# Ledger of designs, part 69: designed miniproteins, single chains, continued (2)

Each design is a single chain, and the fold is of that chain. pLDDT is the mean over its residues in the fold that is shown.

## One batch from the design tools (miniprotein)

Design m6388
Fold by ESMFold2-Fast:
Structure m6388 (fold): chain A 94 residues (1-94)
Amino acid sequence: MSLIEQIEALLERALAETDPDAFERLLLQIMSLLLDHELSEEEFEEVLKLIVRMARQMSPEKRAWLLAALRTLKEERPEYAELIDRTIAEIEAL
């Protein structure tokens, strides 16, 4: 299973999760995968597009947690700050 397929599976699981603590753990696992692996700009952009697609189906509460995780990701990956900021803006517009 590719890294992108792993992230997609975790995002789908997070979308279905009703326990806030379990949802936070799934988000942290997704962020850990993004931080622990060297991704190309193209792969990183594909993951961010997937995150937006899943965010459209999330509750406002889940989107708020996701936005907090993305802001942390931006601090840890400043080279992708513009891509992450565009993703944050698109999710905030939902």
Scores: mean pLDDT 84

Design m6389
Fold by ESMFold2-Fast:
Structure m6389 (fold): chain A 76 residues (1-76)
Amino acid sequence: MPVKEVDLGDVEDGTTFDLTEPNTIYRITARNPTDRTLELVDEKTGKVIGSVRPKSTATVEYASGDEPATLRFRAA
């Protein structure tokens, strides 16, 4: 599968983005400047893909299927 790097910079509760390329491994880098843990969630399934600790940067990997995905950060 191809690998695609995505840098979102600073994220917060409610940050939403689309992943449109099928059968791709996305490496998603996000900085959480808040004092809360932020979970990355697939909006269609409600599945938690990963999380970013308070005042930290993390890279989360997401393997897309055949359909586009919309992912959202939420405060845990």
Scores: mean pLDDT 85

Design m6390
Fold by ESMFold2-Fast:
Structure m6390 (fold): chain A 66 residues (1-66)
Amino acid sequence: GAAHTRGSAGGGAAAGGAEAGDRKAAELWNQQAIKGGTPEGGEKALEGALAGDVEKAAEGWRYASS
């Protein structure tokens, strides 16, 4: 199959989506913590989620994954 690229727009309802995004990140982080998450990435993601920083939470999540 041929790969198709779709235009990606950053943001995503920052006003309302930020809370939802952080909440979801916190839930996912909890699941990873129970299964054995990464201390560095987990801490960053958790701190971002607690502070309400979608960008920080997302970066921490990416960091924990790598």
Scores: mean pLDDT 56

Design m6391
Fold by ESMFold2-Fast:
Structure m6391 (fold): chain A 62 residues (1-62)
Amino acid sequence: GAMLEALREETVRRAEEAARTDPSAVRGVVQEGEKRALELDPAAAGEIAREAERAAVRSILA
């Protein structure tokens, strides 16, 4: 639903921003997003966490 999609986009955005400004915060951002996603759709929580982690890694390596 729209709430889950908004949460996914926000979590990815925050993870990418954290990767560029304070990489030590990336884990916390991903974990917070995953916990919020678990409340909305447990099946999507892991996917959102993995997408945010991949986006953060790409931001650091670019």
Scores: mean pLDDT 82

Design m6392
Fold by ESMFold2-Fast:
Structure m6392 (fold): chain A 98 residues (1-98)
Amino acid sequence: MKEERLAAQLAAAAGILVAAAEFLKERDPEAAKEDARAAVENLRRALEAAKKSENPSKELYEYLLKLARRVARLAEELGDEETAKEARELIEEIEKEL
């Protein structure tokens, strides 16, 4: 379905941003914070799209959960409590769908 495809694309974008932020954490912490925040935004949109799907994938929710956990840990390491809190809220929402 269109929503499932959108969710997968947004999840992939979030994955790229998380990987970039993890790489930049020591080199450019400000850029890492920006990428982590962008990852949370993409994850939030991916979760919304997944929930609107007629046949939501358990595998997609598990992938979103793994990314949300990576973002939460990264945001905590960067001292970005707002992003860490948003990532933790996403973890709770995703776990309810599993």
Scores: mean pLDDT 86

Design m6393
Fold by ESMFold2-Fast:
Order: structure tokens, then sequence, then C-alpha cells
Structure m6393 (fold): chain A 79 residues (1-79)
């Protein structure tokens, strides 16, 4: 969870690639590694809004609270 919170902070600072990598690493530990990597690939292509929605859905499926998942989505959609 601390890595997801750090990812929110990094995304709010505009550090989108590092933020996406932390979300991917969390998702990989929770059986969503393929989805996490797709999100990183989307961020590297500059497709932050699609990546944010993908991460939001995957984090919720991994049992992350709506509050934290919403923070990830909002940080990525604001880019």
Amino acid sequence: MDDVRQAVSLAQQGNMVQASQLVRDYLTRHGQGDTGQRGVDLVQQGNYQVAGMLFYNALRQAGVSDSIADQVRDAFLSQ
C-alpha cells in the first residue's frame, strides 16, 4: 500500500513513468502483473487517461480501497 501512496505523490509531481512502475509492482504482487505492465506501456506512450482508468479498475480488483484507487485515477487523469 505504501508504494501505491508513493505512486499518487509521484503522479501529482508529474513523474508519471515512476508512478506507473510502482502501481505495476503492486499489481504484480496481487496477480495483476500483465495489467500493470500494460498501464506502464500506456504511460510511456503518453496515454495517461487510459492508464489511469486501467490502474483504477485493476487496483479495485486487487482489493485496494475506493479512496486510494480514486486518488490514483484522479492523479493520472489530471495530466
Scores: mean pLDDT 86

Design m6394
Fold by ESMFold2-Fast:
Structure m6394 (fold): chain A 80 residues (1-80)
Amino acid sequence: SPLLEKVRKRLEELARRIEEVEANPPEDIKAVLLELETELGVLEIAIAVEGDTPESTELRKRLAELAARLAELRKKYLPD
């Protein structure tokens, strides 16, 4: 699907941004994490619109892995 190809590229860009934050946390990490979490939410909705296909299932798994990494960054830098 052309939509899922765009989602795949955005997930790859999101993964790269997460890796950059993990390597070198920015001074404005709260704002950066909010931006990354917002992007993740948009991609989750986009995948859901396509229904249950092998490609959407693969992308959901990848999205869940990135969500876990963002949650670990939030725990480390923005604890309750």
Scores: mean pLDDT 85

Design m6395
Fold by ESMFold2-Fast:
Structure m6395 (fold): chain A 98 residues (1-98)
Amino acid sequence: MEAARDQVKALAEGVKEAADYIIEHGNEEARRLAEQAKKLSDEALKAVDEGNIPEGAELVSRAAQLVAEAYRLLGDEVKSANFEAMAKAAREIAERVR
């Protein structure tokens, strides 16, 4: 479980960094999605710290989907696709560690 914990934590931190960027540089709609993603990422880090890796991974998957949608609204198709892939990876971690 240590490797899965480290992976989920790294993904959550990546989502938070992207969300902070969108909050600073995005339009109103993208900022709302990013603020929601940041909240879910903070909840994911808390779940991981409490030993609930599956819940943390699910929260990261949802947060990454919101960041992907925000980047799509901003016209960044490459970053949108990257965060969609991150959401899929997080979901696969959640299924594997259940």
Scores: mean pLDDT 86

Design m6396
Fold by ESMFold2-Fast:
Structure m6396 (fold): chain A 86 residues (1-86)
Amino acid sequence: MEEEVRALSDEEIVEKAAELYRESVRDPEGSRRRLEEMTRAAITAGKSSSTVSAVGVFAAGATAEELIQERREQRRRQEELEKLLK
């Protein structure tokens, strides 16, 4: 990740972070971990504060998506229980 982030421009890093965030719909936990790693790598590589902030926002968004997916799954489980028990 760090070597990859060093090779990318600030714009490319933000675009890659956006791509990982889009993947959070399929794998919110994995995408969040990758975005957190990318945020740390961007800091280590000395990328601009705006780039670091943008990647961090995508990481926070992936965390929110993970919570939303968990709540949807909990609701689905409750609906199945209601359907089976009543």
Scores: mean pLDDT 75

Design m6397
Fold by ESMFold2-Fast:
Structure m6397 (fold): chain A 69 residues (1-69)
Amino acid sequence: MPVIRQRDLADALLRNIKAQHERGHTDLKKLYAFDEDGTLIAEATADGSTWVRDPEREVRLGSVGQEVE
């Protein structure tokens, strides 16, 4: 699988939230990204805020979680 910088991953999560809102999923509040080891590495919130553990480090994405309300 391709590797991605954590900062670019956070931006991708935020774009995904915006795309889901445009599709009518306006209850989607937050997305989380985990690496292959299950470590939380990035978050994006519907208000436009993002967080990354290490923005310049490349990671392999393991899974994405979501929070709705």
Scores: mean pLDDT 80

Design m6398
Fold by ESMFold2-Fast:
Structure m6398 (fold): chain A 96 residues (1-96)
Amino acid sequence: KERIEELKKKAEEFEKNSKKHQDMADKYRSLAEEYRKLAEELRELGKQTDPEKYQKMADEYERLAKRYEAISNAHEATAKYYQEKADKLKKEVEKL
C-alpha cells in the first residue's frame, strides 16, 4: 500500500515537472514567433527607407528568434522526458 502511494507521488512530481517545462517551451516558442514577425516587418520597411540599417536590425531579431526556438525545443524535450517517466510509473502502479 505505501509503495503504491510513493510511486503515485513520484509520478505526480514528474507530471508537474513536465507541465512546467511545457509551459516554458510554449512561452519561448511564442517569443520566437514574435521576433520572426518583427524581422519580416523590418525587412519590408527597410526596402522603402534604409535597407542596410533595417536589414541589420532584422538579422538581429531573426537571431533572437532562432535562440528562443532552440530554448523552446530543449524545454519540450525535457517535458517529454518527464512525461515518459510519469507514464512508466503509472503503468507499474496499474500492474500492482
Scores: mean pLDDT 86

Design m6399
Fold by ESMFold2-Fast:
Parts: structure tokens; C-alpha cells; sequence
Structure m6399 (fold): chain A 65 residues (1-65)
């Protein structure tokens, strides 16, 4: 995936969750290793407390990198 798209995703995670850049980058890396959108979305919810719909959005974006 594009380095620019990855940086935008990291910045948006920070903005919505208050995670540091390092924490958001680590989360994106974990999402990219998930087998599917459902498991990736569960990871987002577990780490951030975001609602399911928002978590699925981040999961799809990360898996599309």
C-alpha cells in the first residue's frame, strides 16, 4: 500500500482515539496481519473502544493497504 495512505490512516486513528503515533502505527500493523475484516474490527474495538461501524471502517482501510 501507499506510504501516504498509511500515514493518513495513522493520523485519523490518533485524532479519533488519542493514541500516540507509535501506538497507532502498531495497531495498523496488527490490523494488516488479521485474517479478515471481522477480526481486524474486533482488534480496533478492543484497543480503542470505537463503535463497530467505525472499527470496521478502519479495519477495511488497513487491510486495503
Amino acid sequence: GSEVIRRVLVAELQRRTGLSREEAEALVDELQRAPDVAEAAELVQERTGLDRETAEGFARAALSL
Scores: mean pLDDT 83

Design m6400
Fold by ESMFold2-Fast:
Structure m6400 (fold): chain A 60 residues (1-60)
Amino acid sequence: DPLTERLEAIVRALTRNRSAAEILLRHYEREIRANPNLSPEQKERLIEAMRRAAEEALAA
């Protein structure tokens, strides 16, 4: 999914520390949850994928 891949790449690139990850995840979670064109299932998948990408970036 191109949108998920792009968001994961952005999160990985911008996640420099835990505080930065929290700010990024909070921002994108809010935008995703507010998007009426996404189903509840798509919203949860995108949020989970971004959280995973942030944790992977922090572990690297």
Scores: mean pLDDT 78

Design m6401
Fold by ESMFold2-Fast:
Structure m6401 (fold): chain A 87 residues (1-87)
Amino acid sequence: MLSREEIIERLEELLKEAKERNAPSWLIGLIEEAIKMVKDNIVPSEEAIQKLEAFVQEYIEERKLSEEEKEIAREVLRLIREWQKLA
């Protein structure tokens, strides 16, 4: 199980990768908000995570993201889920 600090470190690494790959602004924004949420000790509800997962899935389908960008998006959602379980 990841610690809060490990979740933040992994999200910051994903943010760096997304910026270096010139990922879409919505994906960069998603990662920045996830980092802020964890740092502020805000725990998302199950409903909030489900809505976010649905939103990301729609954007993946419509925007033809690279495989690396899709993997970044999926990993961000996984880390948000890990944070919810930890808190």
Scores: mean pLDDT 82

Design m6402
Fold by ESMFold2-Fast:
Formats: sequence, C-alpha cells, structure tokens
Structure m6402 (fold): chain A 110 residues (1-110)
Amino acid sequence: MPSVFEQIEKLLEEIQKKVKEMAKEIKDPRVQLRVLTLAIAMLSSVYTAMRMIENKSDREYIEREIEGARTLVDAIVDLAKSTGNPKAEELAKQVRKLMDEIAELIREAA
C-alpha cells in the first residue's frame, strides 16, 4: 500500500497538471501569472507541511500551513471565476477538491 507521502505526491502531480491546463485556458497573461504564482506558493506550503510531519512538528503549526495552502486554492478559484471561462473555473474547482484530499491526509498523518 502507498505511504501517506506517496499518496500526497500523486495528488500534487495531478494538481500540477490541472494548474498547467488552467493556465493555458487563461488568455490574460497577468491573471495567468497570478494563478501560477499562487499555485507555486500552495505547493510550497504542502511540502512544508509534509516536512513538518516528518520532523514531528507541533500539530498546530502543520494545521496553519495546510490552512494557508487552502486559502491560496480559494484565491485561485476566485481568479478562475473572474475570467468568465467555464473550463478554467472547473479546473480550479478540481484543484480545490484535490487540495481538500491532501488536507485530510495531512491531518490523519499529523
């Protein structure tokens, strides 16, 4: 059976694929750059939370990192909605669902 970290890595790979597809649907280069920047920050927060679990850090700090990542996902969804592109919005909602799955795995491991 895959480890929690292997499960999270697979979900992160799927998120990266969806973010790239979303970026291609966004015609405004400023909105595209903002989405990509938020996605990088979100991925960084997930890896930080994983490292904190490995280091047996305080659960409160792990929870703050994952809530930070979720806030960044909500910002991505809002930006995608603002484009009026239904495909970008759908891809952003799929990223949010994948991030919710990562958050659950992180909480179970913490």
Scores: mean pLDDT 87

Design m6403
Fold by ESMFold2-Fast:
Structure m6403 (fold): chain A 99 residues (1-99)
Amino acid sequence: LEEIEKKVKKLLDKVMSNPDDLSLYKEAIEEIEKAIEELKEKYPDSKEAQELIEKLKKLKVGLEIRIIQLQESDPEREKELIKKLLESAGDEELLSKLK
């Protein structure tokens, strides 16, 4: 778990050093998705892994919001895309609790 957290922190530091580089945000999202999959596969019954997965999911949503903000010049379209992203993320959390 600690190694995954260190890797994610290093990716975030790289993004923060280059806040307008869209490729770094996309790279960070891909690595976060891989980390979530690895945690689910290797540690399915771990409370610590489950808590880290939820933290990584929230971080991914934050990075996706930032990509929308960097790419979308229309404030109304930006707002619509962010709303749809948050609604999708919320529905996934609800579905996860019902399974």
Scores: mean pLDDT 73

Design m6404
Fold by ESMFold2-Fast:
Structure m6404 (fold): chain A 95 residues (1-95)
Amino acid sequence: MLDSLDEEERKKVFKEFVKKSLEEVDKMLKEQGKEPPKDDKEGQEERLKEIMRIMEEQRDTFLSQVPEEEREKVRERRDEIIEELKKAGEELLKE
């Protein structure tokens, strides 16, 4: 469980997730008819932004299926995860 890990271990798990997502985002972009970013630092930053956008779209799609009473709670929880992933991705790109 992520909650049983210390802060450094949690950050490592999120960084690994972002790294794998960066490799997969080019396929997702091509499937959506979008041109993948270049294989450089600027392109990696664009990929991270696209991952965040996809996560937000998936959140919104999921929320449309959730009972109205639970939507705000689910949204808050997913927003926290998205923020942690964004921070981990920004740190990974600085390495």
Scores: mean pLDDT 73

Design m6405
Fold by ESMFold2-Fast:
Structure m6405 (fold): chain A 70 residues (1-70)
Amino acid sequence: SVEDILRKIEAEVDPETYAAVRAMAEAASTLLDESQVEKLLRAMYEALLAGKSIQDVVVLFDLLRTELLS
């Protein structure tokens, strides 16, 4: 579920980064279904685990959101 992935992210990142990710997930959920939001969050989680910056994660989110809306 979306909440399960968010809990995994919360455990791995600082509170400020987590707040940004949660806000992106909430914004995405207004346009995408739960399975699409889970795909976005999983990609973001993998990027964060790989040591990508929050700025890189925001770019990834925008690219994937655009692809899912196409």
Scores: mean pLDDT 84

Design m6406
Fold by ESMFold2-Fast:
Structure m6406 (fold): chain A 78 residues (1-78)
Amino acid sequence: VPGATPEQFEADVLRALALIEATLAKKYVEKHVKDPEERQKLLERIDKMLDEIQAAADAGDLETVRKLIEELRKLMKE
């Protein structure tokens, strides 16, 4: 499998976790956010965070990736 360096492996794992967290956050928003405008804004924010995670992972900035994953989790707290 290509990307067997420790850094690439960690980046690939974090990308997978980000996709899982983003999917859960979107499902949470769709189910629990009743205001259509707020729902739309949150879904757009999740998509932007996912794009930022991918860009940070591509750049090897794993600290930013971890921070953005925590922000995705924060969206599901309330």
Scores: mean pLDDT 79

Design m6407
Fold by ESMFold2-Fast:
Structure m6407 (fold): chain A 93 residues (1-93)
Amino acid sequence: GSGTASAIVEVDGRRYTLVVEVGIEGDEYTVSVALVGADGRVAAASARVTDPAEVPATAGQLAREAAEKLGVRDEGLVATAEQLAREALAKAQ
């Protein structure tokens, strides 16, 4: 199964949509994070884990990577990504 959760976040006075997707295939979990600017610019990162307990922390790290690609600070994004990952994981199950 798969699940998606998203939230609007503000970073350095700009609005972004933070999207977290979790997919389940057998014993593997695919975690994908995208940060979408109001101008349509997108940065994304993804990873695979085998422990569902690692899914929130992985989403936080991927949000940090997406923020670095856009040249914005990750302050507040990590905690939001972790919350969205928990919601997405619940929907994927």
Scores: mean pLDDT 83

Design m6408
Fold by ESMFold2-Fast:
Structure m6408 (fold): chain A 80 residues (1-80)
Amino acid sequence: AAAAREAVRRALTKAVNLAMKELSDEQIDEFLLALSRASHLPLPEVARVAVETIRKLIPNPSPELQKAIDELEAAADALA
C-alpha cells in the first residue's frame, strides 16, 4: 500500500515536471489551479485530473511526456 502510493507520487511529480517544461506561464497557472482544486480528492483522482489537464493543455506531448502520462495512469490504476 505505501509502495503503491509512493509510485503514484513519483509518477505524478515526473509528469508535472515534464509538463511544466512544455507549458507557457499562463498554462502553468491553469495547470496548478486545476491540481490545487483537486488536492482534496484521493490520490488516484488527483492523478487523473493531472493527466486530463496535461492532455487538454498539451494535445501533442513529447514522447517523454507521453511516457510519463502512461506511467502515471498505470500507477494510479494499480493504487485504485
Scores: mean pLDDT 84

Design m6409
Fold by ESMFold2-Fast:
Structure m6409 (fold): chain A 102 residues (1-102)
Amino acid sequence: DLAEQVEFILKLVAEFGVEMKKAKENLKPEEFKKKAEELLKKVREEMEKKGLPESLIESTLEFLKKVIEEEKYEVGLGLKYQLEGKTSPEDLEIMKKGAEYS
């Protein structure tokens, strides 16, 4: 379950990063802002449809907003930021162990 949730979020972060990078290269600032809002809404809807907890959805969206603000569309750093920003050190170690066994 945890491994499935992590994989799902990683795929969403990857797709978001690719789309935002394309938007940054091809769109004017006003259109880029609109595209960012549309993609953030899509991520929320997909996570809600998957039944993920609201706290996890909010953490993911907060991370993606920072990706836009800092223009850092790298995949993988998002998952690390999300886990470290939200999860206690004890819970993070449990999550890391779970991922190793999956």
Scores: mean pLDDT 68

Design m6410
Fold by ESMFold2-Fast:
Structure m6410 (fold): chain A 81 residues (1-81)
Amino acid sequence: MKIVEEFLKFLDSISKEELEEIIDKANELFEKLKKEYPELYELVKKRLELLQEILNGDYSKEPEYLEVEKKIKEKLKEIEK
């Protein structure tokens, strides 16, 4: 399994309660992602930050979150061809 795919699964499945609990595991995956796919790492990190803001009630960040998610999917396609 690609590290990128594993990372996206965490972000897709996290709830407000689970966000803190998976941070340590996410940090390990961030380091691997940063080394192999630094551009994708920055997008994934930003997506996580935006998700946290939305979960705290700032729905104004939702369009930016969706845009970042689309960019992540595009980068995955570029890597996979």
Scores: mean pLDDT 71

Design m6411
Fold by ESMFold2-Fast:
Structure m6411 (fold): chain A 114 residues (1-114)
Amino acid sequence: EPPAIEVTGTADDPTASVKTREGKEITLSEEGARGFSFVLESEDPRARIGVAAVLRPDGTLRLAFLVHIEASSDEERERNLASVRETLDRFLATWEAQGLRVEIVKEEVVVTEV
């Protein structure tokens, strides 16, 4: 199957974009900044995090998150959301520990029931 989250963008483009298989997309763009995107691995394979990021020349990192969760029950959805939050908290702490100023611009969650 195609991946639940796809990443797009180039190092020379100030634009970063991530999208789900269903067509939900988050895009960040800022002139003079460096755009990049990636998928952040979580401990739960049914929870995936797409990250769109732009790094400003002043060292400010602006982030947008696109979260995809696959769940068969409300309990599973809650567990997967908790796993995503823990993964995001660790990621943000790692960047801040390296002296970057981190701004979260957008966070969108997509839930697919199975």
Scores: mean pLDDT 71

Design m6412
Fold by ESMFold2-Fast:
Structure m6412 (fold): chain A 72 residues (1-72)
Amino acid sequence: SLLERLKALIRRFTETHPLDEAEKRALLNAAAKLSEAAREAVEEVLGAQPGEPVPLNARVAVLIHELRRVLE
């Protein structure tokens, strides 16, 4: 399924590039703007919760780009 593909991508990325709590929230916020499936994948894999918006850094931006490509 699309959700499982997104979850696998997030797991693979974070195994080699661990994210801190601010990066997880930035990822969740950006993923929610892409699609509900991307938001669900981030919440289910990372346990990230909605919170105050934080700016994207380069690492999170790369992962968002990869998620966007799966959604196309």
Scores: mean pLDDT 79

Design m6413
Fold by ESMFold2-Fast:
Structure m6413 (fold): chain A 83 residues (1-83)
Amino acid sequence: MDKEKEIGRLVYELGMMAGKLRSQGNTEMASLLEQVATQVSLLVSQGKYDEALRFAREALEAARAGDIDRLREVLEEAKKVVE
């Protein structure tokens, strides 16, 4: 319950960050954040709450740092856990 609420907040923040980046012309990073949000939602549907929390937090941190390579790594790691 508490983990689900925290994940919901993080998914909302990922969406808000993606919207802000798109408005600034950073479409690539915005797209990566939206893809991470999708993987996080899939992890939640699988009951993988700790992994969902970790990837959402790591993606927000990478986006705030402007680290597109780290954001790509987070997405690829999340995809492997969803597989």
Scores: mean pLDDT 86

Design m6414
Fold by ESMFold2-Fast:
Structure m6414 (fold): chain A 98 residues (1-98)
Amino acid sequence: SIDELIEKAEEAFKNKKYDETLKLLRQIRDYLKQNTPTEEQVERILDLVEKIWKEAKKLKSKSPFFAMELLNILRYLPETERVKKLREEAWKIINDYI
């Protein structure tokens, strides 16, 4: 379930298991490609993405990888100010890396 994937991603990130977190973010993306999220699921995913990004953007070696996976997830969420802000910050990291 999407709820289980969200919980696993949060726990993996908390434990600094960054490669496992990235894998779980890709699984969340794959779920969103096949399923329209409910409003509650959108909020939980946004809370997860914001929590991860707050810390991951400071990890210079990992931040481009997190930026890419977060952008892939944001594509499937409703266009809100929260989504726009996260997208702009993630693209800035990718552009600085390239």
Scores: mean pLDDT 86

Design m6415
Fold by ESMFold2-Fast:
Structure m6415 (fold): chain A 62 residues (1-62)
Amino acid sequence: APDPGTAGGGVAAAVASGGRLPDWLLEQIEKAGVTREEAEAAKGDPQKAGELGRRVSQALGG
């Protein structure tokens, strides 16, 4: 099971890679109140991916 760490680094890395997002990651994003459309827009963009990962980390208590 992927354990991206408490700072949302796994979310940022996965989104920045521009690849497919696994179900567990989409669940984390949705629980954090971030839309899948926002995650898609951030794919391949390290700046936006980092912002999104930070938002997920903060929303989930990190």
Scores: mean pLDDT 69

Design m6416
Fold by ESMFold2-Fast:
Structure m6416 (fold): chain A 67 residues (1-67)
Amino acid sequence: SSEKLQQIDDEAAAQVAALLAERRARMAQLEQLGIVLSRDEVLKMVAEELRKIGDIIQEWLAKKKSI
C-alpha cells in the first residue's frame, strides 16, 4: 500500500540522517581534539560511510520488493 511504501521510505531516510549526524559528531570531536586527518584517512572514512549507505539502500530495496 502507499502508506507502507511511505513508512519504508521514511525509515530509510531516518537511517541515513542518523549516519550523517554521527559523521558530524565525529568531525566536531576531531576538531575539538586538534586532530587533522590525512587525505588517505578522509578517503577511508568516506569509503566506510558509503558502504554503510549502500547497506541501507539494499535493505530499503529488499523491503520495497516485499510489497
Scores: mean pLDDT 84

Design m6417
Fold by ESMFold2-Fast:
Structure m6417 (fold): chain A 85 residues (1-85)
Amino acid sequence: MSLEEAVALGRRAGEALEEARRSGAPDSAVDQAGKLVQKGVDLLAKDGSQKDKALQLFLKAAQILEDAGALEAARRLRRVVEEAA
C-alpha cells in the first residue's frame, strides 16, 4: 500500500468517527474507536504489509461504534474497510 493510499484511508476513517460524534455517540466510545483507528493508520504508515491488521483494527472500531448506537458511522467505517480490502 502506498503512503497516499494510507493517508486517504485514514482520512475516510476519521470522517466516520466525526459522523459518530455528530450523531451523539458517547465520547468514551468515539475515543476507544479513535484509538483503534489511529493504531491502524500508524501501522499502514510504517508498513503497508500490515494492511490486514490495520483493517481488523478498523473493524473493531466499527463494532465499538455500533455497540454505542452509532450505526451509520459504523456502516461507513465498514464500507471504508471493504473498499480498501
Scores: mean pLDDT 82

Design m6418
Fold by ESMFold2-Fast:
Structure m6418 (fold): chain A 76 residues (1-76)
Amino acid sequence: DVERLREAAERLVEAAERAAELGLITPEQVEQLRRDAAATVEAIATDPELAALAPEVVEHVEGLTRKLEEEIRKAE
């Protein structure tokens, strides 16, 4: 589901923005992550063969978000 991937990517970027506010990552790293997330969503949305990978990509992105949120919690 491309919509779920888009939502997962948006949550990851939000977590990255919070991490940058705490000095854990740079604003440049947030912008790179935003670009990479957008490119991944577009690739899966436009390529039927890549669309089959969407559930695994969602799980991976949600995992990254959870790990980043844990680091944010430790820094707060």
Scores: mean pLDDT 82

Design m6419
Fold by ESMFold2-Fast:
Structure m6419 (fold): chain A 74 residues (1-74)
Amino acid sequence: MEAEEHLEKAKEHLRKAIELLRKHGTVTPEIQRLLQEADEHAQKAAELGAEKVPEKALEVQRLIAELRALLEES
């Protein structure tokens, strides 16, 4: 339950960061803050057993992959 809550918060922050990154085309202080908060929630979920909610963990991984693709310089 708590791991799922942290994954959902990480997902929300990642989605917002992706939206803002697509809008601005560069990493702003607001995007950096959202990414930090998403990372903190993802780390907390891992500590609490995110493997018990594989579907939510996979969604977070997909959002991280999309974010990494947007941050690639090529």
Scores: mean pLDDT 76

Design m6420
Fold by ESMFold2-Fast:
Structure m6420 (fold): chain A 66 residues (1-66)
Amino acid sequence: DGLKQMVENAAKILREAVEQGRVTLEQLRDALQQMLDSLKAQGAPQEVLDYFEELGKQLLEEAEKR
């Protein structure tokens, strides 16, 4: 549960950065990849990885439409 909370908090921060124009699509993709690698290194279960992938997809789609 702590991992899901961490993912949601990070997604919120990244979404706000995108909305403020403070991050590029490339920087967003890099940040998402680093977070995914960190979650895998911590032994996050597949359910958490799938949840993060879904949030990342939503963030990228939102950034692309701007």
Scores: mean pLDDT 77

Design m6421
Fold by ESMFold2-Fast:
Structure m6421 (fold): chain A 87 residues (1-87)
Amino acid sequence: LPPVEVQVRMLSYMRAVYEVVGDGGGEGFSGGQLGNLLASHPELRPFAEKQYEEFLKYFKEIKEKDPDPTKIIQEGNDVLSEMMEKE
């Protein structure tokens, strides 16, 4: 299993991608998988929110330049695959 910090970063990344693409889809991640993980590791909440804010800003900028949701989802999946393969 990847370190818990890597899992929190990945879920914060997914939350940001689905928030931008899914018109609020990120709320499901904050209240679901990410919320459950942070309930076990509350010390990582500031880290998770910082990662989410950075990724959210990044994906909003991408969407403004090229508002194709397929490209945003594909880019998100590629980064998640790279994060998984490094372990």
Scores: mean pLDDT 70

